# Ledger of designs, part 4: designed miniproteins, single chains

Each design is a single chain, and the fold is of that chain. pLDDT is the mean over its residues in the fold that is shown.

## One batch from the design tools (miniprotein)

Design m116
Fold by ESMFold2-Fast:
Structure m116 (fold): chain A 74 residues (1-74)
Amino acid sequence: SADEILEEMVRLAREHATPEQRAAIDQIYAAAKTSDLDDQVQLAESLLFMARRWGFPDEVIERLEKLLEELKAL
């Protein structure tokens, strides 16, 4: 489900984030939980953009990209 994909994306991002970055991730997750699928996709794209900007490892970015594609396929 969309909720399961979003939860996995947030879990993965939080594992690699600083405390300040985790606050931003949690804000996106809170917004996504009250959003429709189209808005959830946009918020997930924002999370991936931030993860790239923060310099997360390539393997983490690849996993987030795959999860985003699964979300977009719903």
Scores: mean pLDDT 87

Design m117
Fold by ESMFold2-Fast:
Structure m117 (fold): chain A 60 residues (1-60)
Amino acid sequence: HMMKAVAVKDYTGRSGGELSFKKGDLLEILEVLDDHVVLARNVATGEEGLVPKDYIEIIS
């Protein structure tokens, strides 16, 4: 079962490892790195990167 999240606000990645996304984007969680950051893929774009957990709601 694939763990998914939805973006609750827009985020523009500020470093080379961060994912950019828009509010409402569906994200696939690839790895939970710590309590504040996940590695995710934007389902619409296929881009992967680090995502702050405060910007997403996990739904799966």
Scores: mean pLDDT 81

Design m118
Fold by ESMFold2-Fast:
Structure m118 (fold): chain A 55 residues (1-55)
Amino acid sequence: SAAEVKELRERAEKLMEELVEMNRKSIAAGSVTEEQKEEMKKLAKEIVEIFKKLE
C-alpha cells in the first residue's frame, strides 16, 4: 500500500541520516570503535533491505 511505502521511505531516510552522522563523527575523531563499526554495518544492511522491498 501507499502508506507502507511511505513508512519504509521514512525509515530508510532516518537510518541514512544516522549512518551519515555516525560516519561524520568517526572521521572527526580519527577513530571508530568496533561497536560503532558493527552498528554502522547493521544500519547499512537495514537500508539495503528496505530498498529491496521498495523495488
Scores: mean pLDDT 82

Design m119
Fold by ESMFold2-Fast:
Formats: structure tokens, sequence, C-alpha cells
Structure m119 (fold): chain A 76 residues (1-76)
């Protein structure tokens, strides 16, 4: 959808700018939209990307939670 394309572009732009906090929020929004559409693989992908951002920010506990959630979605 147009909303998903916009969120993907916003996340990429924030990553290039080094604004990892905003990139993380956009990636989590994309994950929620994919989840609502029943696209568990797409949702998982964005949860893993958001986890990588948390890891860059030093929040390893939140990164691990997102990786686990993404992996669980791949089993559906």
Amino acid sequence: SAELQKLLQEAADYIQQGDYKKAKDVLLKAAKLYLKQGDYKGASYFLFQAGDIYKKLGDYDEAKKLYKKGEELLKK
C-alpha cells in the first residue's frame, strides 16, 4: 500500500541521517501494518530491523524481545 511504501522510505531516510530513534518507530509501524494484513514474514522482517536499531542504541534487552517476537511470527 501507499502507507507501507511511505513508511519504508521514511525509515531508510532516518537511518541515513543517523536518527535511529525515529527509524525504529517507523519500522515498528511497518511491522504493525504487515501484521494487520496477515503478512507474518513481512512483520517479522521489520521487527528484526527494529531490533537491530535497538542494538545500535545499546538497548540489548529490547532488541532480544523484538528478535524473539519476529522469530515466533515466522512459525505461523
Scores: mean pLDDT 84

Design m120
Fold by ESMFold2-Fast:
Structure m120 (fold): chain A 85 residues (1-85)
Amino acid sequence: SLEELVEEVRRLLEEAIRLAREVLKKSEDLDTILEAIGIILRAIGLQYDLDLLVKQGKVTEEKLRRMAAEARELIRRARELLKKI
């Protein structure tokens, strides 16, 4: 259902933020810190976009699947940063 996909996208974005915040707590490397901040800002932007789409009744499976894919990429990037700490 669309509601299940919306909740999945929200969960993935929250996970991306959680992992990137963990990078910020553990890293003293400026480049790593800036990359983690970038991940957080992009994830927050996607949360905002998702909330707007829901409010406007413009959610589609295609849009939600694209947002989920982007959220998973943010998670992957944050996990790679955690491996370097």
Scores: mean pLDDT 91

Design m121
Fold by ESMFold2-Fast:
Structure m121 (fold): chain A 87 residues (1-87)
Amino acid sequence: SSAIEEIKKLLEELIEIVKDNPEAKEKLEKLGRELIEALKKGDTGKAQSIFFEIAEVLQSVYDKLSEEEKKKVQELLSKIKDIIESL
């Protein structure tokens, strides 16, 4: 679906922001795959749970991000959340 493709692109942007943190990158890549699988199965409850885990990974590295990266992370997370809540 177009919603799944949009979420995939937003996840790729989040992964790019944390690319210099290998642990965060690996966790986001794994959670991103799990999120897309949950959405393909129509499991919106699992998708919301995985989204929360993605937010926690980003929060763990948040203090190491630039102000521009922090703003972009908040924007991307807000967009992903809005798409999931609209499903």
Scores: mean pLDDT 88

Design m122
Fold by ESMFold2-Fast:
Structure m122 (fold): chain A 71 residues (1-71)
Amino acid sequence: MELERQLAAADPEKIEKARELMKEGNKLFDQGKLDEAIKKYEEAIRLFEEAGDWAGVLAAATNLAVTKKEK
């Protein structure tokens, strides 16, 4: 089953790390540290992609695009 295969292939550690990077990026964005926030969102995208979490990729990419507009 594709869903079972995706669940088995997903790396929960990478998803957790990517979520942490998203939180750090949001904190940096709130502090006006836009370049640092961009780096955190880019790292989160990589980890979500490696974990197969496409919803996470979309969320991180959206935050990245918003941050680049503020820069």
Scores: mean pLDDT 77

Design m123
Fold by ESMFold2-Fast:
Structure m123 (fold): chain A 68 residues (1-68)
Amino acid sequence: MPPEAQELIEELKKLFEENKEKLPEEVQKKLEELIKKAEEYLLKGDNRKALETVEEFKKLLEEALKKV
């Protein structure tokens, strides 16, 4: 696993923990699913899909935070 890809997953987990109390439970569940999906792609060596999933996570988090 590339170190940079692992670092991105850790950053997603940190962003989730820092913001989860501000988010609706439905959004929290979707963000957790995206983290798991990104981790699974990294374990399979699909770095491209993992990065696409990371971007999807960031967009969803940003949109949710704009509504708070």
Scores: mean pLDDT 78

Design m124
Fold by ESMFold2-Fast:
Structure m124 (fold): chain A 76 residues (1-76)
Amino acid sequence: SEVVERVLELIKEAAAYASDEDLKKIQDLMRKAAEAAVAGDYETAAEYLEKAAELSENPKMKEKLLEAARLLREAL
């Protein structure tokens, strides 16, 4: 799915802005989001991405994670 491919690309781009602070929790949420998206559970994937964005203090990371969540919700 082109939506899943774009979401995984956005998650990878978001990871480039990760800092050490809360990094493990943010990475765990991004991983769970990617797994849910690949499994076709777009609602759960979007929820994990939104939670990861809430924990992120980096505005560019937050923007990319929220864009990925939005794409998944639009595909529902």
Scores: mean pLDDT 83

Design m125
Fold by ESMFold2-Fast:
Structure m125 (fold): chain A 92 residues (1-92)
Amino acid sequence: MDQLRRELEEAQQRLREEGYEVKVEVKGNVVTITITAPDISRAIAVALKAIGLSLDGYDLEVKVEGNTVTITVTGENQEEALRKAIEVLKSL
């Protein structure tokens, strides 16, 4: 768990340094990532990258509301969902 927590914190910090606001919520085997972009264009870019990952076999749901992108990641268990969520964040 310590390695996954560090990777999650590092991925969130990287996006924040790029001007995004990032919130991650974990509920069972579901991880919800909320990304607030500086503008709508960047939010669309984030959403398109997340959709691309869903085509690679990730169980992702992507929702866009203004400049906010919500990505829901589902795994077989909490650890797998966290691992997938970290990979999603690293790909953005």
Scores: mean pLDDT 81

Design m126
Fold by ESMFold2-Fast:
Structure m126 (fold): chain A 92 residues (1-92)
Amino acid sequence: TAALKAAVREGLRLGSELGNAIVAEVRALRAQGVAPADIRARRAALLAAARAEIAARLSDPQAQQAALGMMEGIVALEDGVAAAIARSRALA
């Protein structure tokens, strides 16, 4: 159980790092006025690369699941925030 908790914590740390890096790149592209379709394509590529990195760096399946869940959660939250901002601009 202690080893399991350590593995999950390491997974959450890596997932958070990768998720925040993806969010930072996506935010930079939006600030530059990149088209939504191109941002979606870049985000998909970054997610694929991050999944490969998680599989390469973490051998424990529970650590991998924790990393994937955290990364996907962070990216999904950013998508929700971006949608709310776009809706707010449409109402201005």
Scores: mean pLDDT 86

Design m127
Fold by ESMFold2-Fast:
Structure m127 (fold): chain A 72 residues (1-72)
Amino acid sequence: SAGDKAGAEAGRLGREASEAAEAGDLETAQKYLEQTRKLLEEARKRGDRGGEASAGAAVAEAEHAIQKLLEK
């Protein structure tokens, strides 16, 4: 769910990864992406569809930002 704490945390981490990537800090961006991936795995293990959707979106956002940085 977009309103639950796990979804909010995943969204925060995805945003921090994107901001780090925009600042050129690849190491920090990758660290936040890894944390977001762990939240996605935990949601999948629980069968938490809302948490999986939220964390999955955050992972996609972070991966896109890092890929954009690497293309520069």
Scores: mean pLDDT 79

Design m128
Fold by ESMFold2-Fast:
Formats: C-alpha cells, sequence, structure tokens
Structure m128 (fold): chain A 80 residues (1-80)
C-alpha cells in the first residue's frame, strides 16, 4: 500500500528535478511557461501522494503513481 505512494513521490520528485533543469535552460516564454506548468504538476502529485500515504488510501496512491509516471514520460519525451 505505502509502496505505491512512496514510488509516486520518488517519480514526481525526479519529474520536478527535470522540469527545474528545463526551466534553467529555457529561453522562450513558451518554454518557460511549459516548464513552470510541469513543475507545478509534479508538486501537486507529491502532495497528493503524501496525503494518500498518510491516510492509507491505496486507490489515491495508485492514481498519484500513474500521474507521476505520465508526467515523467512527458518530460523525458520533451528532453529527447
Amino acid sequence: AEKAAEEAIRIAEEALRLAMEWLRRATTQEEISRAIGLALRAIGIIFDAELAKRKGDEEAAREALERARELLRELEERLA
């Protein structure tokens, strides 16, 4: 149960790191706005996963994990 929430936090923290690295390299207003949006999505997932972990909500933890994986895929595709 807790493993899904912990994995979601780990993946979302990695996504946040990549979004912040992208923001540092961004030169256009579009790139800056996109990087900020992705960073905010990562922060939201971290909060949702932490809340799910504290409540023992396995369904919310799985939903946070899927959102974290989707966000990481988006960032990896943008950096490739």
Scores: mean pLDDT 84

Design m129
Fold by ESMFold2-Fast:
Structure m129 (fold): chain A 51 residues (1-51)
Amino acid sequence: MEEQLREVRRRRARFAGLPESEMEYFDGKNRDKIAEELEKLTPEEIEKRRQ
């Protein structure tokens, strides 16, 4: 379940229009840290980055 949730968060971020470089940065980190950073992303932050 945890692994599936991480994949869902990554897909949501990509669909929200975040650059692939952002996802590569997170993917380079430890899995626990990736999950933590992705959880900190709010819809508002994602929308701000799309602008």
Scores: mean pLDDT 56

Design m130
Fold by ESMFold2-Fast:
Structure m130 (fold): chain A 62 residues (1-62)
Amino acid sequence: GEAGEIMLKGGASEELAKEVQEAVEKGDARAAEGYVVRALARGEISAESAQEAGKVIKEKAG
């Protein structure tokens, strides 16, 4: 899915990308955003990918 692909492009692990994608598919915007924010804070993803993932989360789960 789009959110998972954005996370992988940003440098996220396959596991983290799957967790974000599953949260989006369940409509859990809070969980999906939480994963993205924590990954960004830890330097696990780029700021650009965090912004793009946040947009997809709002469109599909928010």
Scores: mean pLDDT 83

Design m131
Fold by ESMFold2-Fast:
Structure m131 (fold): chain A 87 residues (1-87)
Amino acid sequence: GIKNAEIWKKKGEEYEKEGNNQKASEWYTAAGAHYRDAGKYEESIELYKKALKLDPNNSMAWAGLAKAYRALGKFELADEYLKKALA
């Protein structure tokens, strides 16, 4: 449920404060996926963007961002982000 995503977001914040951008990105990506599964696409997108700001090589966050935009009907943006996930 969404409560797990909130806990995972807090773990991301803790790793970010520690300076571990890679781990922070991973936890924000996991939280983003759970918000997306809950149909909270806007919150999911914010978390994926935060993950990518910390680690632009996080292909899972690019894939998640593509899925969230596709769910919102923004197919052109979804296609662009999917290409980044596959690179």
Scores: mean pLDDT 86

Design m132
Fold by ESMFold2-Fast:
Structure m132 (fold): chain A 55 residues (1-55)
Amino acid sequence: SKELEERVEKILNDAKEAVSLRELAEKLGVSQSAVSAAVKKILESRGLPVPSEPL
């Protein structure tokens, strides 16, 4: 969902260190596949290349 995308983007922007997909999934209470999908949508919205594989 858009709310998940916004929360992922906020965590990445606020992070002082690299955050793993597992940590994002646990922090947001969602699956790693949901976080991967949200990251891909963020990349699409920014006009960046989206990998065809799961992140």
Scores: mean pLDDT 72

Design m133
Fold by ESMFold2-Fast:
Structure m133 (fold): chain A 81 residues (1-81)
Amino acid sequence: VSELELEASVLIIEAAVLITVSERLIKRGINVEEAKRVLELARKALELAEEALRDPERARELLEEARRLIEEAKRIEKEAE
């Protein structure tokens, strides 16, 4: 397992958790606007991390963008507390 593959796997897991939590918050009517934004960012990050596993030449760029989106999603989640 390369460091890039490990990083992609971690980002995929983080994105999946954010997606699951956000979908549940939306369904329950809790912080719906913030949850929708987190969901959008997390879905995009998941797509980029999965693409990184399929395209090794672009993996570093894709993972960097995915990390940035996950960080933005986490900031929104923290501010919604």
Scores: mean pLDDT 84

Design m134
Fold by ESMFold2-Fast:
Structure m134 (fold): chain A 100 residues (1-100)
Amino acid sequence: MLLEDIEAKAGEEVEVKIKLTEENFSGPLPDVEEIDAVEFFVFNEKGQLVDSVIVKNVKLGDEITVKFKAGKESGKYSILAAFLKKNEKTGELEIVGFAG
């Protein structure tokens, strides 16, 4: 998980800053010089998806501020990031890596 143990109260709006660097990745990245978007998935302590945020026009090394609303439970939240790149042949965004 890119970020773990984010303490939040039920219904709290939480703001976290994430730097998009290779040192935050839990596995080898594809050979990508550019990414077009990052999608952040927010999970509660039970592993249930409570929010998702997509950020476009980003590059590796950027610091992104992710805002999410905590679910109905107070406790520890986690964030998984999926890195997306536009496929030049199809025009669709496709996953090129994960941080988590």
Scores: mean pLDDT 71

Design m135
Fold by ESMFold2-Fast:
Structure m135 (fold): chain A 70 residues (1-70)
Amino acid sequence: MEEIEKLVKEYEEQIKKDPNNAEAWARLAVAYILLGEFEKADEYLQKAKEIDPNHPLVKSAELLKKQLLG
């Protein structure tokens, strides 16, 4: 929990610095999946996909979400 909270803050900072950083959005989505915050995870994942749907981390986050939610 504490470790994931620190990662969330780090990725939020990266997004503020560069809102077109698909990697940071995808990593934030994964962090929220791990926290059980699936609605926030979905919002951040959609943002990452809008920026770069072919990014490896976007694909990984989508697979993780499918394993846990469907």
Scores: mean pLDDT 79

Design m136
Fold by ESMFold2-Fast:
Order: structure tokens, then C-alpha cells, then sequence
Structure m136 (fold): chain A 58 residues (1-58)
């Protein structure tokens, strides 16, 4: 699902940040995120996944 894909990307971003991500790695993760389905249902699912992930960071 798109929620699972978003959580996977967010996890990769965290892991990259922890090890000192290169600009190339950050760009690849950005492109992966932008490749997600932009339908209304998918956007809602993505937004909820981001909210859940952000909650863990505060």
C-alpha cells in the first residue's frame, strides 16, 4: 500500500540522516517519494502516514 511505501521511505530517510546522507542519496529518496500515486485516496493515506511518523519524532 502507499502507506507502507511512505513509511519505508521515511525509515530510509532516517537511516540516511543517521549515517550522514549524501546529496545524491537525499535526491534519490525525494524522487522515490515523488513517484507515489497522487490520487485523492493515496494523498490522504500518505498524509496520515506522515502524521503518524512525525508523532514519533516529538
Amino acid sequence: SNKEKVLEILKEMDEAAERGATPEEVQRLREKFLSLDTSEESVKEITEAIKEYAKKRV
Scores: mean pLDDT 67

Design m137
Fold by ESMFold2-Fast:
Structure m137 (fold): chain A 62 residues (1-62)
Amino acid sequence: SLEEARKALEEARRRRDELGQELVHLSNTTDEKDKEGLFKIVEKALELMQATVDELAAERRL
């Protein structure tokens, strides 16, 4: 339904925004020599890329 499509888009946008904020926070707080922290930044960036694809897919359903 159109209502379900709108809710899916709102959810996708919220997730993308949350992941973006988390990535900015990690980037600002992670030391360049912290290999575990740098790996978390890479993982979060990949999650953000997937969330962006999900948002675009949700927009196409409207």
Scores: mean pLDDT 83

Design m138
Fold by ESMFold2-Fast:
Structure m138 (fold): chain A 56 residues (1-56)
Amino acid sequence: SEDERLRKLLKEMGEKLAEWSVSLAKSPEEAEKARKDGLEIGERFYRGIESAILRS
């Protein structure tokens, strides 16, 4: 379904954002935080879009 396709794309975008954030980290501690933050942002973005689609 369209929803499943969107979920997959947003998860992939979240992973990519996490990797990009890690590449900017100056320490292993920052890298770990950046990865977690990137994935969390991606998940929140997905939930926001899903909610908007259901309201529309």
Scores: mean pLDDT 73

Design m139
Fold by ESMFold2-Fast:
Structure m139 (fold): chain A 58 residues (1-58)
Amino acid sequence: GPLYRVTSPIVVPGEPPIRYEPGTVLSEADIARIAEVLGLSPATTRRLLLHEGGIERL
Protein backbone atom coordinates (compact mmCIF):
# COMPACT_ATOMS: atom_id res chain seq x y z
CA GLY A 1 0.00 0.00 0.00
CA PRO A 2 1.07 3.66 -0.23
CA LEU A 3 3.57 5.00 2.33
CA TYR A 4 4.07 8.57 3.59
CA ARG A 5 7.02 10.36 5.20
CA VAL A 6 6.42 12.85 8.03
CA THR A 7 7.90 16.22 6.98
CA SER A 8 6.81 18.31 10.01
CA PRO A 9 6.26 17.13 13.60
CA ILE A 10 2.72 15.79 14.03
CA VAL A 11 1.05 15.78 17.45
CA VAL A 12 -2.25 13.89 17.63
CA PRO A 13 -4.35 14.99 20.63
CA GLY A 14 -5.13 12.46 23.34
CA GLU A 15 -4.14 11.22 26.79
CA PRO A 16 -1.27 10.71 26.19
CA PRO A 17 -0.79 12.62 22.92
CA ILE A 18 0.75 10.67 20.02
CA ARG A 19 3.84 12.23 18.43
CA TYR A 20 5.33 11.54 14.99
CA GLU A 21 8.78 13.00 14.31
CA PRO A 22 10.01 14.15 10.86
CA GLY A 23 11.37 11.17 8.91
CA THR A 24 8.83 8.69 10.35
CA VAL A 25 7.23 6.50 7.68
CA LEU A 26 3.45 6.15 7.98
CA SER A 27 1.27 3.43 6.45
CA GLU A 28 -2.44 3.63 5.61
CA ALA A 29 -3.06 1.96 9.02
CA ASP A 30 -1.23 4.86 10.73
CA ILE A 31 -3.33 7.39 8.77
CA ALA A 32 -6.51 5.49 9.80
CA ARG A 33 -5.46 5.63 13.46
CA ILE A 34 -4.85 9.41 13.26
CA ALA A 35 -8.23 9.79 11.52
CA GLU A 36 -10.01 7.86 14.30
CA VAL A 37 -8.54 10.14 17.00
CA LEU A 38 -9.48 13.29 15.00
CA GLY A 39 -13.02 12.06 14.19
CA LEU A 40 -12.33 12.32 10.44
CA SER A 41 -12.27 9.83 7.56
CA PRO A 42 -8.86 8.38 6.56
CA ALA A 43 -9.23 10.00 3.11
CA THR A 44 -9.89 13.46 4.64
CA THR A 45 -7.02 13.07 7.14
CA ARG A 46 -4.56 12.04 4.37
CA ARG A 47 -5.67 14.97 2.17
CA LEU A 48 -5.29 17.50 5.02
CA LEU A 49 -1.84 16.21 6.05
CA LEU A 50 -0.63 16.30 2.42
CA HIS A 51 -2.08 19.81 1.86
CA GLU A 52 -0.61 21.26 5.10
CA GLY A 53 2.81 19.69 4.43
CA GLY A 54 2.73 17.34 7.43
CA ILE A 55 3.43 14.33 5.20
CA GLU A 56 4.71 13.56 1.71
CA ARG A 57 3.91 10.53 -0.48
CA LEU A 58 6.75 8.03 -0.97
Scores: mean pLDDT 84

Design m140
Fold by ESMFold2-Fast:
Formats: sequence, C-alpha cells, structure tokens
Structure m140 (fold): chain A 72 residues (1-72)
Amino acid sequence: PDPATVDALEAAVRAGDEEAVRQHLRKLGFSDEAIEAFLALPREEQLAVLDLLRQSGSVKHAEAAILRYAAR
C-alpha cells in the first residue's frame, strides 16, 4: 500500500474518526469483515496492525493479524 495512505489511516485512528478509518481501509483493499473487526480492536492493537501493514506491505498479512487479535 501507499505509505501516504497508511499515514492518513493512522491519523484517522488517532483522531477516532471511524468514517475516515472505514474509507481508508476500503480504499486499501480490506474486506468489510476485516474493517469491522479492526474497528472493534483496542487502539493499541489497531496501531500494531498498521505497523505490520507498513513493514510487510501486505493487506492480507494485516487482515490475518486483525482476525488473530479479534479471536482473542
């Protein structure tokens, strides 16, 4: 994913702007299921997912992390 889009997504997470978070995640190619699961996570886990997305560059790896956190 484009780093600038991930930075905008992180800013939306920190601002608590759920609508912006949904729009940015959808634009990045996340599924609706992964988006809703992401929004249910604590902020610290949301930021950890974004860090993984930056490091891996993979939406699928980030989605797997979201589902793993959600299953806890």
Scores: mean pLDDT 85

Design m141
Fold by ESMFold2-Fast:
Structure m141 (fold): chain A 70 residues (1-70)
Amino acid sequence: SAARRAALQAVLDNMKKPTLDEAEFRSLLWLAYTSLGLRPSEAELRALFREADRDGDGVVSRAEIQALLE
């Protein structure tokens, strides 16, 4: 969806370091979605982190987040 892409792009634009852990990723996504007037569930945020964390190392890189954008 356009909202999902906008929220993920906002996370990329606001990353201060090369990787995010689950808590950092979920916090930035929650802030991005709420800035769009949307309220994501914790389950939705966790599902997005699991989708991004392709190697299962518990952190997500810019490249992994970019892959969620297509």
Scores: mean pLDDT 81

Design m142
Fold by ESMFold2-Fast:
Structure m142 (fold): chain A 83 residues (1-83)
Amino acid sequence: NKKKADELKKEGEEAFRRGDYRKAGDLYKKSGDYYYEAGDYENAASSYSNAARAYALAGDLDSMREALANSNKYNKLYNEKLK
């Protein structure tokens, strides 16, 4: 799952560079889901943060808010794991 997450992250970065912000957001979100399944909460939070930024640029504020909520949730899990 981590390898799939890394692949989706790269696809999201490529979509973002092309200005396809909606697609970038969707790809970053999927990447974050796979990082979460792998227990990689740091990269899951980061990927959802990138999804939120992409959705904001696409004008999709509802998807942005959902992605931010998941980024915050996974960041908390990452911090809990370090304690």
Scores: mean pLDDT 86

Design m143
Fold by ESMFold2-Fast:
Structure m143 (fold): chain A 73 residues (1-73)
Amino acid sequence: MEATVSALLEPDKELLDEAVRALRETPGTRSVVAHYGATPVVAGTFDSLEAARRAAERLAQLPGVLEVKVTPL
């Protein structure tokens, strides 16, 4: 079952780039999108719920990540 991960970040370009990397480097990643603004957002789609949870764990380790959500598709 596919899943999506989304995260809200503190407004830091380096943090956004690290978050995008964390999602893209997770095995099972299908796509990653990022929006830079007053509250930056990253989201990734994964081929499995397990891959999505690994990505969410990676994001949660980054300082400045405010919220992480995993949604089964």
Scores: mean pLDDT 81

Design m144
Fold by ESMFold2-Fast:
Structure m144 (fold): chain A 100 residues (1-100)
Amino acid sequence: MVRPINDQDYEVLAETLRSLLTAHGVFSPEEIEEIVEMARNGVPTEEIADRLIRYGERRGQPEVGRALADYLRKVSQRETTSLDEVVEALQALNDAAAAR
């Protein structure tokens, strides 16, 4: 369902990102809080996506950053499939970590 983003949507997005980033363990607590605050403050999805990609590159895991950025872009466009995409993103991140 496509509808205008409101303050509640920003808070839900912020908490979802916090949960995903914390569970994965790739990003530092400071990087996680920065991304969460960007989402909570309504920073454009592409700006948050760019930050995720840069942090992934800095951590030597650019695929992780890209996967999270792609997930964020899909969530911003399609609310209905967000849970399935979260599961797929988490599995992809775990698989990437295990392949090291």
Scores: mean pLDDT 66

Design m145
Fold by ESMFold2-Fast:
Structure m145 (fold): chain A 101 residues (1-101)
Amino acid sequence: AVPVLLNLLQNSDPEVVEQAAQALLKHPNPEVALAALNTLYENRQKLDPLIVLYAIRPALFHDNEEVALAAAKLILSLQPLLEEETFENAKKYVEEVLAGK
């Protein structure tokens, strides 16, 4: 199941990417969530950056600190791919979520 879901993260349909990301990022094994974040990071230039941003936002609330920090790092790495206002809003959201932990 996990390898199939990781392949679906590269799908051109934003709903498919979001559903696959939700399944992987909510997985109790943090290695699975980290693998999903790494796959999205490696393919970020081939994907719609807004789809990547929205798919990974829930991972900021993950119980595992490494997963939450990896999600934050991925969002911040989208800066050159996002419009300035969109990136500033995403950065503020990351800062507010992490400050609440």
Scores: mean pLDDT 78

Design m146
Fold by ESMFold2-Fast:
Structure m146 (fold): chain A 68 residues (1-68)
Amino acid sequence: GALEELKKRLLERAKGLIKKYLLEVLKAESVEIEELDDTTLLVKYVKDGKEYEKVIELENLFKDLESL
């Protein structure tokens, strides 16, 4: 339905913003994002040769990004 399509678009936008933030602001070497569910993302990134992994919940997106 229309609501499910809107949720999908919001999730895709969130993924794009997270990827841009990690690559352009934090200067990560690589970023991989996996959808765990409709509101939860698993973010894996490499910075300075070290691999990091973080779970981001869309309701806490800004707070979770600040802790990266």
Scores: mean pLDDT 79

Design m147
Fold by ESMFold2-Fast:
Structure m147 (fold): chain A 59 residues (1-59)
Amino acid sequence: AAAAVAAIAAKVLALLSAAVDLAAVKALVAAELAANPALSAAAVTAAVGKAFAAFLAAL
């Protein structure tokens, strides 16, 4: 579970850093949750929040 959460955070951070778009980020999160239904939404939300905070700190 922790490794899957970290992988999602890394993908979100990469998309944010590349400035792809918000719809792509949402689609990625939805696809990861669909592929890994055992993942908690809370854990994914926390990982996405960390990725966003890291992106903001890098600005």
Scores: mean pLDDT 73

Design m148
Fold by ESMFold2-Fast:
Structure m148 (fold): chain A 60 residues (1-60)
Amino acid sequence: NVDKIVEELKKKGLEPLAEALRDAYEVNKASLKKILDSMKESGPATEGEELALKLLEKYL
């Protein structure tokens, strides 16, 4: 559920990341799964990316 991911990221002050994920999803619905897989392979580099990874795993 993209709306839940966006809402939770915005609540944490990560609005630019939330909007980037929404835009990626609107262009191609499979993009969020590709982003999740990439983040798992490389590891999250920031606390914001770690939160995004957890939200993607919970709501995708």
Scores: mean pLDDT 79

Design m149
Fold by ESMFold2-Fast:
Structure m149 (fold): chain A 85 residues (1-85)
Amino acid sequence: SMNLERAALLQTAALGEFVRAMLEEGRSARDFPGGNPEKIDEEELRERAREGERVLEEAARRGLIEYLKGKTANGITVYPELRLV
C-alpha cells in the first residue's frame, strides 16, 4: 500500500512534470503515471518531487498558475489544489 508521504511526493512530481511539459510543449517532459508508484525508487522520487516543487513555485511566481501549498506531518510538500491562470 502507498502511504500518504509517498502519495504526496508522487503528486508533487506529477504536477511539476505536467507544468514543465506545458511550458516546454511536452517535448522533453515525461508524464509521471501514478499507475506503478510502488516500483519507483524513493531517492529518485524525492528528487523528482523537489524538481516539481521548484517548477511549480517558479510558474506561480511568473503568474502562470495558482496553487495551495502545504506539508505532510513528515514535512513533505503537497499541492492539494492547482489551477492554470
Scores: mean pLDDT 72

Design m151
Fold by ESMFold2-Fast:
Structure m151 (fold): chain A 76 residues (1-76)
Amino acid sequence: SEAEEYTEKAIEYLRQAVEALLAGDVEKAREYALQAIEYAKKAVEAAKDNPELKEEVIKRIEEAVREAEAELARAA
């Protein structure tokens, strides 16, 4: 579904943002982070009329954010 495709893109860009930040490329990290936010918004919007799918999308995005925070915390 579109919601799942957008969710995968959001998570991919979030991962790339973390990698760029850890490499010291702040500008690239910002670019990837903005893409992650845009795809996350599109994923939630695509799932808005299906409560079960919306819950799954939000859960996957929250999980990815927690993993990103943990990775950044371990690097500090």
Scores: mean pLDDT 87

Design m152
Fold by ESMFold2-Fast:
Structure m152 (fold): chain A 67 residues (1-67)
Amino acid sequence: MADELENAEPEEIREYARELIEKALNNPAVKEEEIRALLEEQLEALKGVPEERAKVLAELLEEILKE
């Protein structure tokens, strides 16, 4: 849940987010292109957030989008 992530260490948040994104990308009901577009929107939103957790998530999204 999002509330749990608010109190988690940045590395734990990164691993959890990576698992969720990987699960979404492997979901045959959703197109990969749609998920990538949503991830790009989230990355731009995170760039405006002055928090270490947001920076860690932004780095993860940049790594995934480079593939």
Scores: mean pLDDT 69

Design m153
Fold by ESMFold2-Fast:
Structure m153 (fold): chain A 67 residues (1-67)
Amino acid sequence: EPSPLEREARRILAAVHRHLVDGSLTDEQLAERYGLPVETVRRVKAALEAGRPDEAYRIIREALESR
């Protein structure tokens, strides 16, 4: 049902959250791996740390739409 873009945004959100918990990748490495600007990755992490996963999702979706 969700668009391919929405599915990709959810996939990236789950991956960023996992890497945030694990501390396994830097902001720069996450940006390169998922094709996002570093500033976008930092905004997503900040939203997740603030307990705002819906906002983190919106940030990712907007970045993907801007490609």
Scores: mean pLDDT 78

